Designed miniproteins, single chains. Designs and how they scored, part 65

Each design is a single chain, and the fold is of that chain. pLDDT is the mean over its residues in the fold that is shown.

## One batch from the design tools (miniprotein)

Design m2387
Fold by ESMFold2-Fast:
Structure m2387 (fold): chain A 72 residues (1-72)
Amino acid sequence: MKADELTVAEKIMEIAASKEVGDELPSQRELAEATGASQATVSKVLNGLIEQGLLKRDAAGRIFIASKALTG
């Protein structure tokens, strides 16, 4: 993962740390605004976290916390 993607992942994990397993994350657009990254970069980072089982996506594209490893 490139340094820019790591920074975005860290900011997303910080947002998730204030939440619990099963809680919804902000939308991809809202995460792009919050991180200062492009929606494409946010999408790439989110897909990586989903592949690791840390997040899950529903049929509507909403993203939820799937693992306690992301929560404080």
Scores: mean pLDDT 78

Design m2388
Fold by ESMFold2-Fast:
Structure m2388 (fold): chain A 60 residues (1-60)
Amino acid sequence: DVARLIEELAEEVGVRVRAEGATPLEILQQGVRAVLDRLSPEKAGEFRERALERLRELEE
């Protein structure tokens, strides 16, 4: 579900920051786009809202 996708994305961001030296924000933005392409319209809205909340946390 959406909550699980957000946590999986956050975990992936941490791994890739260490491996690639990119910022968490950049990696999260790439991951969000990939997930949105797979979701139904109904779930895409929920995912976008939760992803934006998680993104704000990473900027702080």
Scores: mean pLDDT 66

Design m2389
Fold by ESMFold2-Fast:
Structure m2389 (fold): chain A 71 residues (1-71)
Amino acid sequence: MTAEEFVEKGRKALDDGNYEEAAKYFEEALKQNPENPDPRVLTLLARAYFKLGEVEKAQEYLDKAIELIKK
């Protein structure tokens, strides 16, 4: 399964309200390219964690995404 396939499944899980499943799919997508994480996927993972009430994790992933875009 490609990173793109994991992102697609994660987005569907977010739309369906399955936030824990969405977070797992986005984490798998990031594992496909750990040296160059996609800031869009990091933002989606942050959204999933915010929905789960995992605010600290959500903030970490969001900050990482912002730093990658800001450079």
Scores: mean pLDDT 82

Design m2390
Fold by ESMFold2-Fast:
Structure m2390 (fold): chain A 73 residues (1-73)
Amino acid sequence: SAAVLEETRRSIAEWLESLGFPGAEAALALRTLEDALEAEALLVSVATALSLGDEEAARRAAERLVARLAEAA
């Protein structure tokens, strides 16, 4: 649902900021990815890894998300 996506998006943005990514850039990147259907699967993967406390899996999923941003540019 949209509410789950918003919560997921906020959690990912906060996590990215904790990793040293600028908040404004993370927010812009996440908004851009919202328009891409394929990016939804990557967002779900990050959310799932974070919910399991698997920081390594979350990092890997986030790296794929960043690669997706580069591909879209």
Scores: mean pLDDT 71

Design m2391
Fold by ESMFold2-Fast:
Structure m2391 (fold): chain A 55 residues (1-55)
Amino acid sequence: MRKEEVRKIAEELLKSENPEIRAMAEVALVLLEEGDFKGAEAAAKKAKELLEEEK
């Protein structure tokens, strides 16, 4: 994912009613601010996977 995409995904998922998804989105934003793009991307992907699993 691109940095802009990671940020947008994390901000969107941070508004989720699922606390696990919100926690992972928050981790992604923190890692992005710290410059850990790989960690941020991984956290954003995990949050997205949790959203898919709720179907």
Scores: mean pLDDT 77

Design m2392
Fold by ESMFold2-Fast:
Structure m2392 (fold): chain A 57 residues (1-57)
Amino acid sequence: MLSPVQKLVALREGTRYLREHVPEEKLPEAIAELKRLIEEGRATREALDELVERLNK
């Protein structure tokens, strides 16, 4: 499981990645999904790529 500092870094980096790849109108739901993935220990690059692909469909 990630430390609190690592979770903050993952949230910051993941949010930056989502801002680059997801439309603004879908960004709140993308960030909510990212937070869930981080809390569940499932915030992998593959999971983020799948999330981006799903929201850009």
Scores: mean pLDDT 77

Design m2393
Fold by ESMFold2-Fast:
Structure m2393 (fold): chain A 67 residues (1-67)
Amino acid sequence: MDELVRQGQRLAGQGLEAERAGNYEEAAELYRKAAELFGKALPEPIGSDVEEGLRKLAERAEEKAKE
C-alpha cells in the first residue's frame, strides 16, 4: 500500500515538473499514471477524490499541449 502511494506521489511530482518545463503531453501522462496508482492505494472516497483531481490536471495539461 505505502509503495503505491509513494509511486503515485513521485509520478504526480514528475508531472508537475514536466508541466513547469512546458512538457504538457508528458505531464498529462504522468498525472494519469499517478491517478491510477492512488485509485488503487487509497480507501474510498479519498481514492476516488484524489484520482479525479489528478485526471483533471491531466486534462488541463492535454489542452495546454494543443495550444
Scores: mean pLDDT 80

Design m2394
Fold by ESMFold2-Fast:
Structure m2394 (fold): chain A 71 residues (1-71)
Amino acid sequence: SEAERLKEEAIKYLKDNTYENVKKAGELIQELMELGADEAVAEVHKAASKYLGPIGRDDVASVRAEVAAAA
């Protein structure tokens, strides 16, 4: 499905955990939220916590802020 593709792309960006990739993951999370793919959004957030922890809290906060902005 489209939601699964967006989820996989977001997780791939988070796995390569640069600030620009985190920003791209945030954009994909907003698209998933617009599609109503709540489970996919939750899985991407779980991946963000796993892959962004070593970088620092500011990168994790960036992804969460982008999701909050979509609300």
Scores: mean pLDDT 69

Design m2395
Fold by ESMFold2-Fast:
Structure m2395 (fold): chain A 57 residues (1-57)
Amino acid sequence: SAEEQAEKKVAELEKLNAELNALRKARGVYLTPEQREKLDKLLKLMKQSIRDYILKG
């Protein structure tokens, strides 16, 4: 279904973000609170855009 396709794409994005966070921690790189907030907002918008694009006909 379209819902399953949207959630699959969102899950792929979340997995990539988790891998990037793991790499930052492994390299001793920490985001500032401001950078973390901006990145979190961007990810939420990207997830919503993916859902909207797939689900809106």
Scores: mean pLDDT 81

Design m2396
Fold by ESMFold2-Fast:
Structure m2396 (fold): chain A 74 residues (1-74)
Amino acid sequence: SKEEKEKIIEEFRAEVDRLLAEAPPDLQGPLRAMADNVLRHIELLPDEDVETIKMIADHALRLLRQRVEAARAA
């Protein structure tokens, strides 16, 4: 539903902001651009594709976490 889609987008945005607050300054721009591209993709998907939208959002958050962790380890 549209409501479920909007909830996923809201939760995704909140988690992205949380992750990027702790990212190195040099990566904040590129990672936010990546998140913005994911959001544009999700917004173009039908409201009925809730499971696909959840999968895309979860995958993107996993990649963002991995990038932040890798940068901190370097």
Scores: mean pLDDT 84

Design m2397
Fold by ESMFold2-Fast:
Structure m2397 (fold): chain A 69 residues (1-69)
Amino acid sequence: DEHLEKGKEYYAQGKLEEAVEEYRKALEEDPSNSEALEHLVHVLRQLGKEEEAEEVRRETLEKNPEFRS
């Protein structure tokens, strides 16, 4: 996933807000992308946005029944 890779690049550069945007795009293109979800939640927590991180996790899991396994 192009957006997942860009997010990882921004994260490595310390550009956390740009990493969030790219990880969100990765999830929009593939809502079942657990790697994008975990990276997004991790970066949001690094930014101190704990409530936003929990909301993203909840919404993504609700939209993807396969994560219930």
Scores: mean pLDDT 78

Design m2398
Fold by ESMFold2-Fast:
Structure m2398 (fold): chain A 65 residues (1-65)
Amino acid sequence: GATIKENVEILIETLRQETDEARIERGVAGIRAYVDAAVKRGLISPSEAQELEKRVAATVAEVRA
């Protein structure tokens, strides 16, 4: 089924393909806003949000390497 975690994973994969810094920054901001809204609505736990945030940070480090 379509879950918040599945949608965030698709956004992270899209972020991994970015080469432009402004697009990377916009992508990160978009993912963070989406995750925050999902936590506020009780769709994911704060613990799941922390794991997704770690994955976003790791992806940004890979893209900038």
Scores: mean pLDDT 80

Design m2399
Fold by ESMFold2-Fast:
Structure m2399 (fold): chain A 55 residues (1-55)
Amino acid sequence: MKREEMLEEAKRIVDTTNLSQEEITKILSEKFGISEEEAREIVEEALRERAEELE
Protein backbone atom coordinates (compact mmCIF):
# COMPACT_ATOMS: atom_id res chain seq x y z
CA MET A 1 0.00 0.00 0.00
CA LYS A 2 1.25 3.51 -0.79
CA ARG A 3 2.14 5.79 2.14
CA GLU A 4 -0.53 8.26 0.96
CA GLU A 5 -3.24 5.59 1.27
CA MET A 6 -2.06 4.73 4.79
CA LEU A 7 -2.06 8.40 5.77
CA GLU A 8 -5.62 8.86 4.44
CA GLU A 9 -6.80 5.81 6.40
CA ALA A 10 -5.17 7.17 9.57
CA LYS A 11 -6.91 10.53 9.05
CA ARG A 12 -10.24 8.75 8.50
CA ILE A 13 -9.88 6.79 11.75
CA VAL A 14 -8.82 9.93 13.67
CA ASP A 15 -11.81 11.86 12.28
CA THR A 16 -14.47 9.16 12.72
CA THR A 17 -13.46 7.48 16.00
CA ASN A 18 -12.42 8.40 19.55
CA LEU A 19 -9.61 5.83 19.62
CA SER A 20 -6.25 6.68 21.20
CA GLN A 21 -3.10 7.24 19.13
CA GLU A 22 -1.84 3.84 20.37
CA GLU A 23 -5.03 2.06 19.22
CA ILE A 24 -4.96 3.71 15.79
CA THR A 25 -1.26 2.82 15.45
CA LYS A 26 -2.04 -0.86 16.10
CA ILE A 27 -4.92 -0.85 13.60
CA LEU A 28 -2.69 0.59 10.85
CA SER A 29 0.16 -1.78 11.68
CA GLU A 30 -2.16 -4.81 11.42
CA LYS A 31 -4.12 -3.58 8.39
CA PHE A 32 -1.13 -2.63 6.22
CA GLY A 33 1.42 -5.13 7.54
CA ILE A 34 3.83 -2.40 8.61
CA SER A 35 5.83 -2.01 11.80
CA GLU A 36 4.31 -0.25 14.81
CA GLU A 37 7.10 2.35 14.45
CA GLU A 38 6.12 3.12 10.84
CA ALA A 39 2.41 3.16 11.78
CA ARG A 40 3.11 5.57 14.66
CA GLU A 41 4.85 7.98 12.27
CA ILE A 42 1.82 7.91 9.96
CA VAL A 43 -0.60 8.50 12.84
CA GLU A 44 1.53 11.42 14.10
CA GLU A 45 1.49 12.95 10.61
CA ALA A 46 -2.32 12.56 10.40
CA LEU A 47 -2.74 14.21 13.81
CA ARG A 48 -0.43 17.10 12.85
CA GLU A 49 -2.37 17.76 9.63
CA ARG A 50 -5.67 17.67 11.50
CA ALA A 51 -4.34 20.05 14.18
CA GLU A 52 -3.19 22.53 11.51
CA GLU A 53 -6.66 22.40 9.88
CA LEU A 54 -8.41 23.09 13.21
CA GLU A 55 -5.98 25.79 14.40
Scores: mean pLDDT 77

Design m2400
Fold by ESMFold2-Fast:
Structure m2400 (fold): chain A 59 residues (1-59)
Amino acid sequence: LEEKAEEAVRLAKQGKLEEAARILREIMSKDLQMAIEALQRLVELGLEQQVNEILQLVF
């Protein structure tokens, strides 16, 4: 799961938001805290708008 969380962050940094959302949805079903930590990492990187778009795709 940690490797998948890192991949989701990498994909979001590349602007591949649908792919990032898909992986985050998978992580969220198994470990909600890990998904939250990945989203927080993206916010810390200044990708707050991308996080909002991902959240709309996931929820």
Scores: mean pLDDT 79

Design m2401
Fold by ESMFold2-Fast:
Structure m2401 (fold): chain A 74 residues (1-74)
Amino acid sequence: SLEELADRLIASLEKAGERLKEVAPEYQDEIDKLLEEVRSATTPEERLRKAMEAATKLQQIADELGLSLSDLLG
């Protein structure tokens, strides 16, 4: 379902964000802001949309650091 897809993506992004903050603490505020925007979404559709936006931005940060976002998920 859409709700299950959003929940799984958000869980993965929170895990990746925590690992990115450990490797690159200089990005902490940016990552925290991205995850907060996802958490503030009120519908499953909004959560999925915000999660996809956050995934794109976290991927950009990972790319700048020479990391794969998928490697950060475990």
Scores: mean pLDDT 82

Design m2402
Fold by ESMFold2-Fast:
Structure m2402 (fold): chain A 108 residues (1-108)
Amino acid sequence: LEETKKKILEVLDEAYRRMKEILSKLDPETREEVLAELDKVYENFKKEIESAKSIDELRQAVARFALELQRVIDKVRELTDNQEIVDELERVAGEAVDRMLKIIDEAE
């Protein structure tokens, strides 16, 4: 369980860093608003992973994280005409969720 949590948190930290770099391409006002929401999603998910008591709880946390990331990306889509930024965020988010689910599957 602890090794699985560590691997998921490493994927989370990498995805968060990459998403922040992508968001740096937005105008300052939009970027500040979106980063605030992304920071909340990051902190909430980190807390859920650290408090998880089972592999099933980790899987449920990743599922919730995927939904919350999609809400952040949907907000970016509404605030920017730059489809490239949206596409990059969706790719990074999808890759991160897929990697986390594979880590969980390998732990079972």
Scores: mean pLDDT 85

Design m2403
Fold by ESMFold2-Fast:
Structure m2403 (fold): chain A 68 residues (1-68)
Amino acid sequence: MVEERLERLREEALKAGMSEEDVERVVTLARTLAELGASEETIRKAVKSELLKLGMSEEQAEEIAEIL
């Protein structure tokens, strides 16, 4: 996965009001799935699911996940 996309994801999640701890969780999830060879679609779905689980709205979670 491109590091620039992970940095942008971090910035947008922080801007949306997520804690550093929750942002690190989401970034780690995305990086781990990419290392395991998951498709971009699978990574985006997993990230969106995690963002929703952390209390983000569906619309905001979709917008942030699309960065990947």
Scores: mean pLDDT 80

Design m2404
Fold by ESMFold2-Fast:
Structure m2404 (fold): chain A 63 residues (1-63)
Amino acid sequence: SLEKEVLRALGLMLGALAIKYSKDPEKARELMEKYLKEIDNASVEEAEQILRKAIKELDELMK
């Protein structure tokens, strides 16, 4: 669905930023890959929750 494609694209963008600005770029990449895979296998509603969790964890790596 378009909604799921948008959520995936947002996850990819956030992951790329976290890799660039993280103190641990490899961990940021691992988290990005994990969450993108979870989004790919989830419903739209589940994907939104996964993205919210990904945002928090990736943000922690950029501090």
Scores: mean pLDDT 82

Design m2405
Fold by ESMFold2-Fast:
Structure m2405 (fold): chain A 114 residues (1-114)
Amino acid sequence: EPVVAAIDEVSKAGLYTAEALRAVEAGDFEKAIEYLKKSIEEVQKAIDAARQALPEHPELAQRAIDSLQEAVKHLNEAIEAAKAGDYEKAIEHLRRAVQALGEAVTALSEAQLA
């Protein structure tokens, strides 16, 4: 079921983003980049699943897609900050990615209940 699949992939992205945050806090930027890349892969799968939900839930699925695309932008910016060793910028973009993932889960959960 597309909405359930999207929620599951966002959950996996959230777990990898949390691991990336812990790695940045430990100063392990190489490990952070590995987890950020895994998070982006799961977000992309979530976007693909959310697109399959568009016919049944056009508004909520589009809101989820928009939030997931915002998460990808911040995750990529966190990778660039991590490559530069910029702790504060990496943390800022990680927090914005977490917020965007949360907004996507809210929209997908509303679609699942409809």
Scores: mean pLDDT 89

Design m2406
Fold by ESMFold2-Fast:
Structure m2406 (fold): chain A 77 residues (1-77)
Amino acid sequence: MKLSKEEFEDEVDLAFVAMIVALARNALKRGDIETAEELVKLAEEHLKKTQWSNPELRKLAEDLIEEVKKEIEEAKK
């Protein structure tokens, strides 16, 4: 089984967003809210610049970003 080039690109973009979100969560875990916010902005910019072929993968990336944004707001009290 081999993914199409477009499907592979979407999965790579999703993986990139997921990695940035994980880094943001690690920053929050150590109390570094500012770094977490900068990482979230980077993920949002990547999401906006990406031409998504699969809307489900885009939605998953959006959900990952929204979840960590809520975690950041909770950390701010």
Scores: mean pLDDT 81

Design m2407
Fold by ESMFold2-Fast:
Structure m2407 (fold): chain A 89 residues (1-89)
Amino acid sequence: MKEAEELKEELIEKARKAGEALAAGDVETAEKLNKEAIELGKKLAEVAGEEFAKEALLEAQKAFYEKYLPKSPNAEEDQASFEAYLAKV
């Protein structure tokens, strides 16, 4: 589905940029991008179903933490939270 593929790519890119912004200390931009990613995730669930949206959200979360964790002051706690999430999926 073209729309679902486009939404998934946009969701992952927004999450990646949010992670980069947060790592740089730009909380305002990170919050804006995170809100945009949440709205894309909701739309993706409506278009492609919950399972597809869950997979896309997992990829988006990985992209976010890949950029955020190396510069996080709470990297150990943030990494543990991410790993706990992965254990549930």
Scores: mean pLDDT 72

Design m2408
Fold by ESMFold2-Fast:
Structure m2408 (fold): chain A 62 residues (1-62)
Amino acid sequence: GTSEEAIRAGVEAARAGDSAAAATAAWQLKKYGLGDPEKMEEAVRAARAGDSEAAAEHIEAA
């Protein structure tokens, strides 16, 4: 898929409350250089803390 589709999938997982899927998506997006790596790192941290809404916001901001 495109980078836009990958970012969207991560946001949708986070907004659905799937923090584990959100963390995995943000980590993969950061690994492949998609979006702002600092924002993706913040998304991973938020998702691992169980804050899926904050994770979604960080992925969208990246």
Scores: mean pLDDT 77

Design m2409
Fold by ESMFold2-Fast:
Structure m2409 (fold): chain A 63 residues (1-63)
Amino acid sequence: MTVEEAAEILKKQGPYAFIKALSEKTGVPEQEIAYLFSIAASEHGYDPQLVAEETLKRLAALL
C-alpha cells in the first residue's frame, strides 16, 4: 500500500477503515496501528496525507 492509497482511504472512508486496511495488509494488530495513528494525528492534525505518511513510516519501523 502506498502513502497516497492510505491517505485516500483515510480521507474518503475515515480512521477506522484506514486502521483496518493497514492491519489486514501488514498483519499488525488494529490496536497497535490505532496507537501509531494517534501519534501521527497529534503531530499533523487532520491532514490525511501527512497523517498517513507518518503512520506508515512508524509502522515500517516495526516490520
Scores: mean pLDDT 83

Design m2410
Fold by ESMFold2-Fast:
Structure m2410 (fold): chain A 97 residues (1-97)
Amino acid sequence: SKLEEIRKKLEEDPSNIEAIAEIFSLLPGREALPLLNLIPDLHAQDPNSAIYYFRLGHYYYLIEDYEKAVEYYEKALELEPDSEGLKRFLEEAKSKL
């Protein structure tokens, strides 16, 4: 299953931004919620973590602050420039501007 593939990626690398982006693309699906437990501390303020900036961007996207969502997704993408998942979230947020 797709969820099982994501789980295996996170077990191999808990910082896999692509797997994390896939989890958030499946929310608010309840089936994806258990996979959040495999992500490193979601509340950690780490300026070197793409996960930290991605979480901030996603939060602002959910409250419809698309300008800030774009800002933080761009910061996440600076740290993980080859992430297709981050690029999709960024383009989605930009489409709302």
Scores: mean pLDDT 74

Design m2411
Fold by ESMFold2-Fast:
Structure m2411 (fold): chain A 66 residues (1-66)
Amino acid sequence: SMADELLAEAERLKEEILELVREKYGETAQRVAEHELDELIREAVEKGELEKAVEELRRIKQSVEK
């Protein structure tokens, strides 16, 4: 389903963000970011707002890549 595809994309973006955070800021920052991103995705699933969450995760990734 579209929702399953959006959830898979959100989880992929989360993993990419967490790796970038680990490389730039270390393992402690990665653990904090993991908790925050897990809550973002969980809330989006509950509200049916996965498309919005994917867009937000893409913006977060772009910010961390700088």
Scores: mean pLDDT 88

Design m2412
Fold by ESMFold2-Fast:
Structure m2412 (fold): chain A 70 residues (1-70)
Amino acid sequence: SVLEELRKLGDELGDALANATTQEAIDYAKEAARHLHLAIQAYNAGDEEKAREHAEKAREYLEKAREANA
C-alpha cells in the first residue's frame, strides 16, 4: 500500500539523516524529506498517484544521500 511505502521511506530517511556525515548527504536527505512531506500531503488529499510520484522522488534522493555519504 502507499501508506506502507511512506512508512518505509520515513524509517529509511531517519536512518540516512542519523548517519549523514557530509554536507552533500545532508542536502540530499533534506530533498528526500521535502518529497516525503509532499507525498504525505498528496495521500491525505486523496491523490494516491501524486503521492506515489513524490514517494519515488524521495527514494531517488535517499539513494543519492547514501551515495554521497560514502
Scores: mean pLDDT 87

Design m2413
Fold by ESMFold2-Fast:
Structure m2413 (fold): chain A 74 residues (1-74)
Amino acid sequence: SAKEEYLTVGLPAEELAKTVGLEGAAEILIKKGEELLALPKEKDLSEEEKEELLRKGKLYIFGGEALLRQAKGE
């Protein structure tokens, strides 16, 4: 699941949510994901490195959006 994949990127969404709340955790994860997605445009990286950053960025955003929906009772 998307929540499980969050743990593999070294940012435990569940742990973060316990510290700053669901909405705060969602904002942090989405911001981090956006930063990761922007990185390949600013750096001369290999195709493999770009794919890894895009993968991680998408996972951060996806789980952040999932936490935000949970915070809203959706």
Scores: mean pLDDT 69

Design m2414
Fold by ESMFold2-Fast:
Structure m2414 (fold): chain A 66 residues (1-66)
Amino acid sequence: MSEKVARLVGAILRAIADYLEGKRDEAAQTVYEAVKPFDPELAERAAQAVKEGNLTEALRIAGEAL
């Protein structure tokens, strides 16, 4: 459990860095792939939030996938 959660958090941190660098599509894809193994529906919603520029909502949705 903890190791899988740590990997998800690491992927989310990379996605945040990509988002801040203006690479929003890459950030959205990273969030999608990171969350998909936990919940594919939440993965789609989180990726969409990133693409729409709502990083806060994307992080809330990713947290719900625990």
Scores: mean pLDDT 80

Design m2415
Fold by ESMFold2-Fast:
Structure m2415 (fold): chain A 58 residues (1-58)
Amino acid sequence: SFLDELEAGREKALSLPSLGEEAAELLERAKQAYLDGASARTVLELYMEAGRVIEEAL
């Protein structure tokens, strides 16, 4: 599920001690937004932003 993807992404980000911490926070916010019933657009924007941060950090 999408929530499983968000959780897996957050776990991977948190496994990088100095890289991806900001991305982990964005993924956590995306998950919370989804659970709070926020629009799909808001959730996807946070998810995409986390992806960009991870790519930039690597």
Scores: mean pLDDT 74

Design m2416
Fold by ESMFold2-Fast:
Structure m2416 (fold): chain A 73 residues (1-73)
Amino acid sequence: MRMEELLRKATELAVEAARALAAGDEARAEELAREAERLVEEALALAETEEEAERVKRAAQEGVARAAREYEA
């Protein structure tokens, strides 16, 4: 399903962005974070129900939490 693929890819990009930032590659981190945000917005646009929108929001929050942990490590 396209929405699930977008959410999975967004989470992966968010984690990679955090790792790039932790490594000092700020430009790469910005590019990856921007792409992750774009994919989350695209997934939200595909949500046809409140349940789907909540699922997208939850996945995005999980991605951000994972990224924050990578950056703080």
Scores: mean pLDDT 75

Design m2417
Fold by ESMFold2-Fast:
Structure m2417 (fold): chain A 75 residues (1-75)
Amino acid sequence: DTAALEELIREAEARLAKDPNDLGAHVLLGQAYYNLGEYEKAAEHFERAADLAEQRGWTEASEVFRRNAELARKL
């Protein structure tokens, strides 16, 4: 539902306004923009989530987020 995605984007953006390194907010924005067909924005947020996960030592999560960014850029 587009309206639900728009609400999720607003909530995630509010989280990033308080903490620009909120990994969860970047994941939510990546998923929401992907579902809206805004693939470049989705890729940017997944890449940021991957960087943050790598900094935390979450290697597997970082690899998943980088893969999601690559898939988004192909669309």
Scores: mean pLDDT 87

Design m2418
Fold by ESMFold2-Fast:
Structure m2418 (fold): chain A 81 residues (1-81)
Amino acid sequence: AEALRREAEAILAKAIEQTAKLNLEIAQILADAEKNAEENPEKAEELLSEGRQQVAALRAEKDALMAAAKAEADALIAAAN
């Protein structure tokens, strides 16, 4: 029982670490998009739109990763009880 709970904790911890990395990538993409838009005013809307689409994809990946990890962890915890 305890082994399954430890496995669930490890899965969640790994997902948290992976989402932290994705959050850094999201922050960098937004910063780069804003900088590129400032340097290229004629293309600002296009560059910001591209940045927003990349961020949306990474946010979806982050949400899917956490949802999958939580579902797996919840199943292991249920099996432990």
Scores: mean pLDDT 84

Design m2419
Fold by ESMFold2-Fast:
Structure m2419 (fold): chain A 83 residues (1-83)
Amino acid sequence: SIADLFDLDGDGKVTLDEVLAWLKTFDTDGDGSLDGLELGALIKALEENGLVLSQEEREALRALRDDLEALARFVLGLVQRTL
């Protein structure tokens, strides 16, 4: 499930730290920002694992791409809504 992507310590709970750690796998530069291709890969991973994203949610992900911590908080909210 989508939760299994973020449960990196296997405790059955999705945390901000787990989401942030997962997002850092897309941030190849380590600068705390995702470019358009990295963001596209993130959106694809979320949708392929069963998360249904609205147009507004996709736009929010793009708006938050320059702040990886804020992006992680938003993604955590999306994941928690589906649990």
Scores: mean pLDDT 76

Design m2420
Fold by ESMFold2-Fast:
Structure m2420 (fold): chain A 86 residues (1-86)
Amino acid sequence: MKIEIKVEYDPARREVTVTILEDGKEVASVRLVEVPDGGYLILRPVAPGEWESLVESPEEWDRLTANRDEALQRAIEEAKKLAEKS
């Protein structure tokens, strides 16, 4: 079993998609979205085309998403957890 992590940045949408591949097959995906005049919103999939935020409060949102690299690392960790449960 080979696990690969693919990170794709879309500047037009101001978002990063983190995808976990197992033997070349996509098993998990998480989105990191840059919000205007704010930090970064981390979204996990709940259904095809449906996403939910990992952050529930304004204080937690600001703390977790203020730094792009920290937010990206959190998104990668969440994608890995989702892949392991699949």
Scores: mean pLDDT 66

Design m2421
Fold by ESMFold2-Fast:
Structure m2421 (fold): chain A 80 residues (1-80)
Amino acid sequence: MLEEILELLDKAIEALKAGNFDEAVSYLRKARELAEKAGLREIQAVLDQAIDAVESGNRDIALKLLEEARKLVEEALKQQ
């Protein structure tokens, strides 16, 4: 699950950098659902903010939030 969230975040970041906002949102919504199912409330909250930033056209804010979410997932994988 955590590895799946990380893969979806990486795909969302690449889609966002390529200007494929709808694709980025699709990946982020999948990551959010996995985070919700796993009870990862902090990661879920950051993903909700990232989705809002993408839909608002704030690419730089979205990328910053996605990097934060990615670090939280990596820390969870390392039991930190």
Scores: mean pLDDT 84

Design m2422
Fold by ESMFold2-Fast:
Structure m2422 (fold): chain A 64 residues (1-64)
Amino acid sequence: MRISVYDLILAAREEGADLQAVLKAIQARGLTPSDLVTEEEAIDILEAAGVSRARARRIYERAR
């Protein structure tokens, strides 16, 4: 299932992730809040922001 980058940002905020790091990872990929990402892409963005893979999966599940 795909989620919006906007929903990913909201879920990351709720989990207490570093939002500046998340936004930097999104910008580095050329993505906007209206873009759709797969589970794998969402996890990769969060890992690039310093989030562990296990925590990234939990954030993704909240964004769904």
Scores: mean pLDDT 86

Design m2423
Fold by ESMFold2-Fast:
Structure m2423 (fold): chain A 59 residues (1-59)
Amino acid sequence: LSEAGKASLRETAETSPAAAEELRAKAKELEETDPQRAAALYAAASILETAAEFSREKL
């Protein structure tokens, strides 16, 4: 990987978990008012967590 590639992987590993946590918090708030949006946010959070794990494996 290039230095830019390594930087991108580190950024993903560092920021994705925080972003996933924020999405889950927002999904929790939306569960009663908009359960479909809440479900989509939970799915997005899971994708970000998986991406962070893969990024760490590649570093």
Scores: mean pLDDT 75

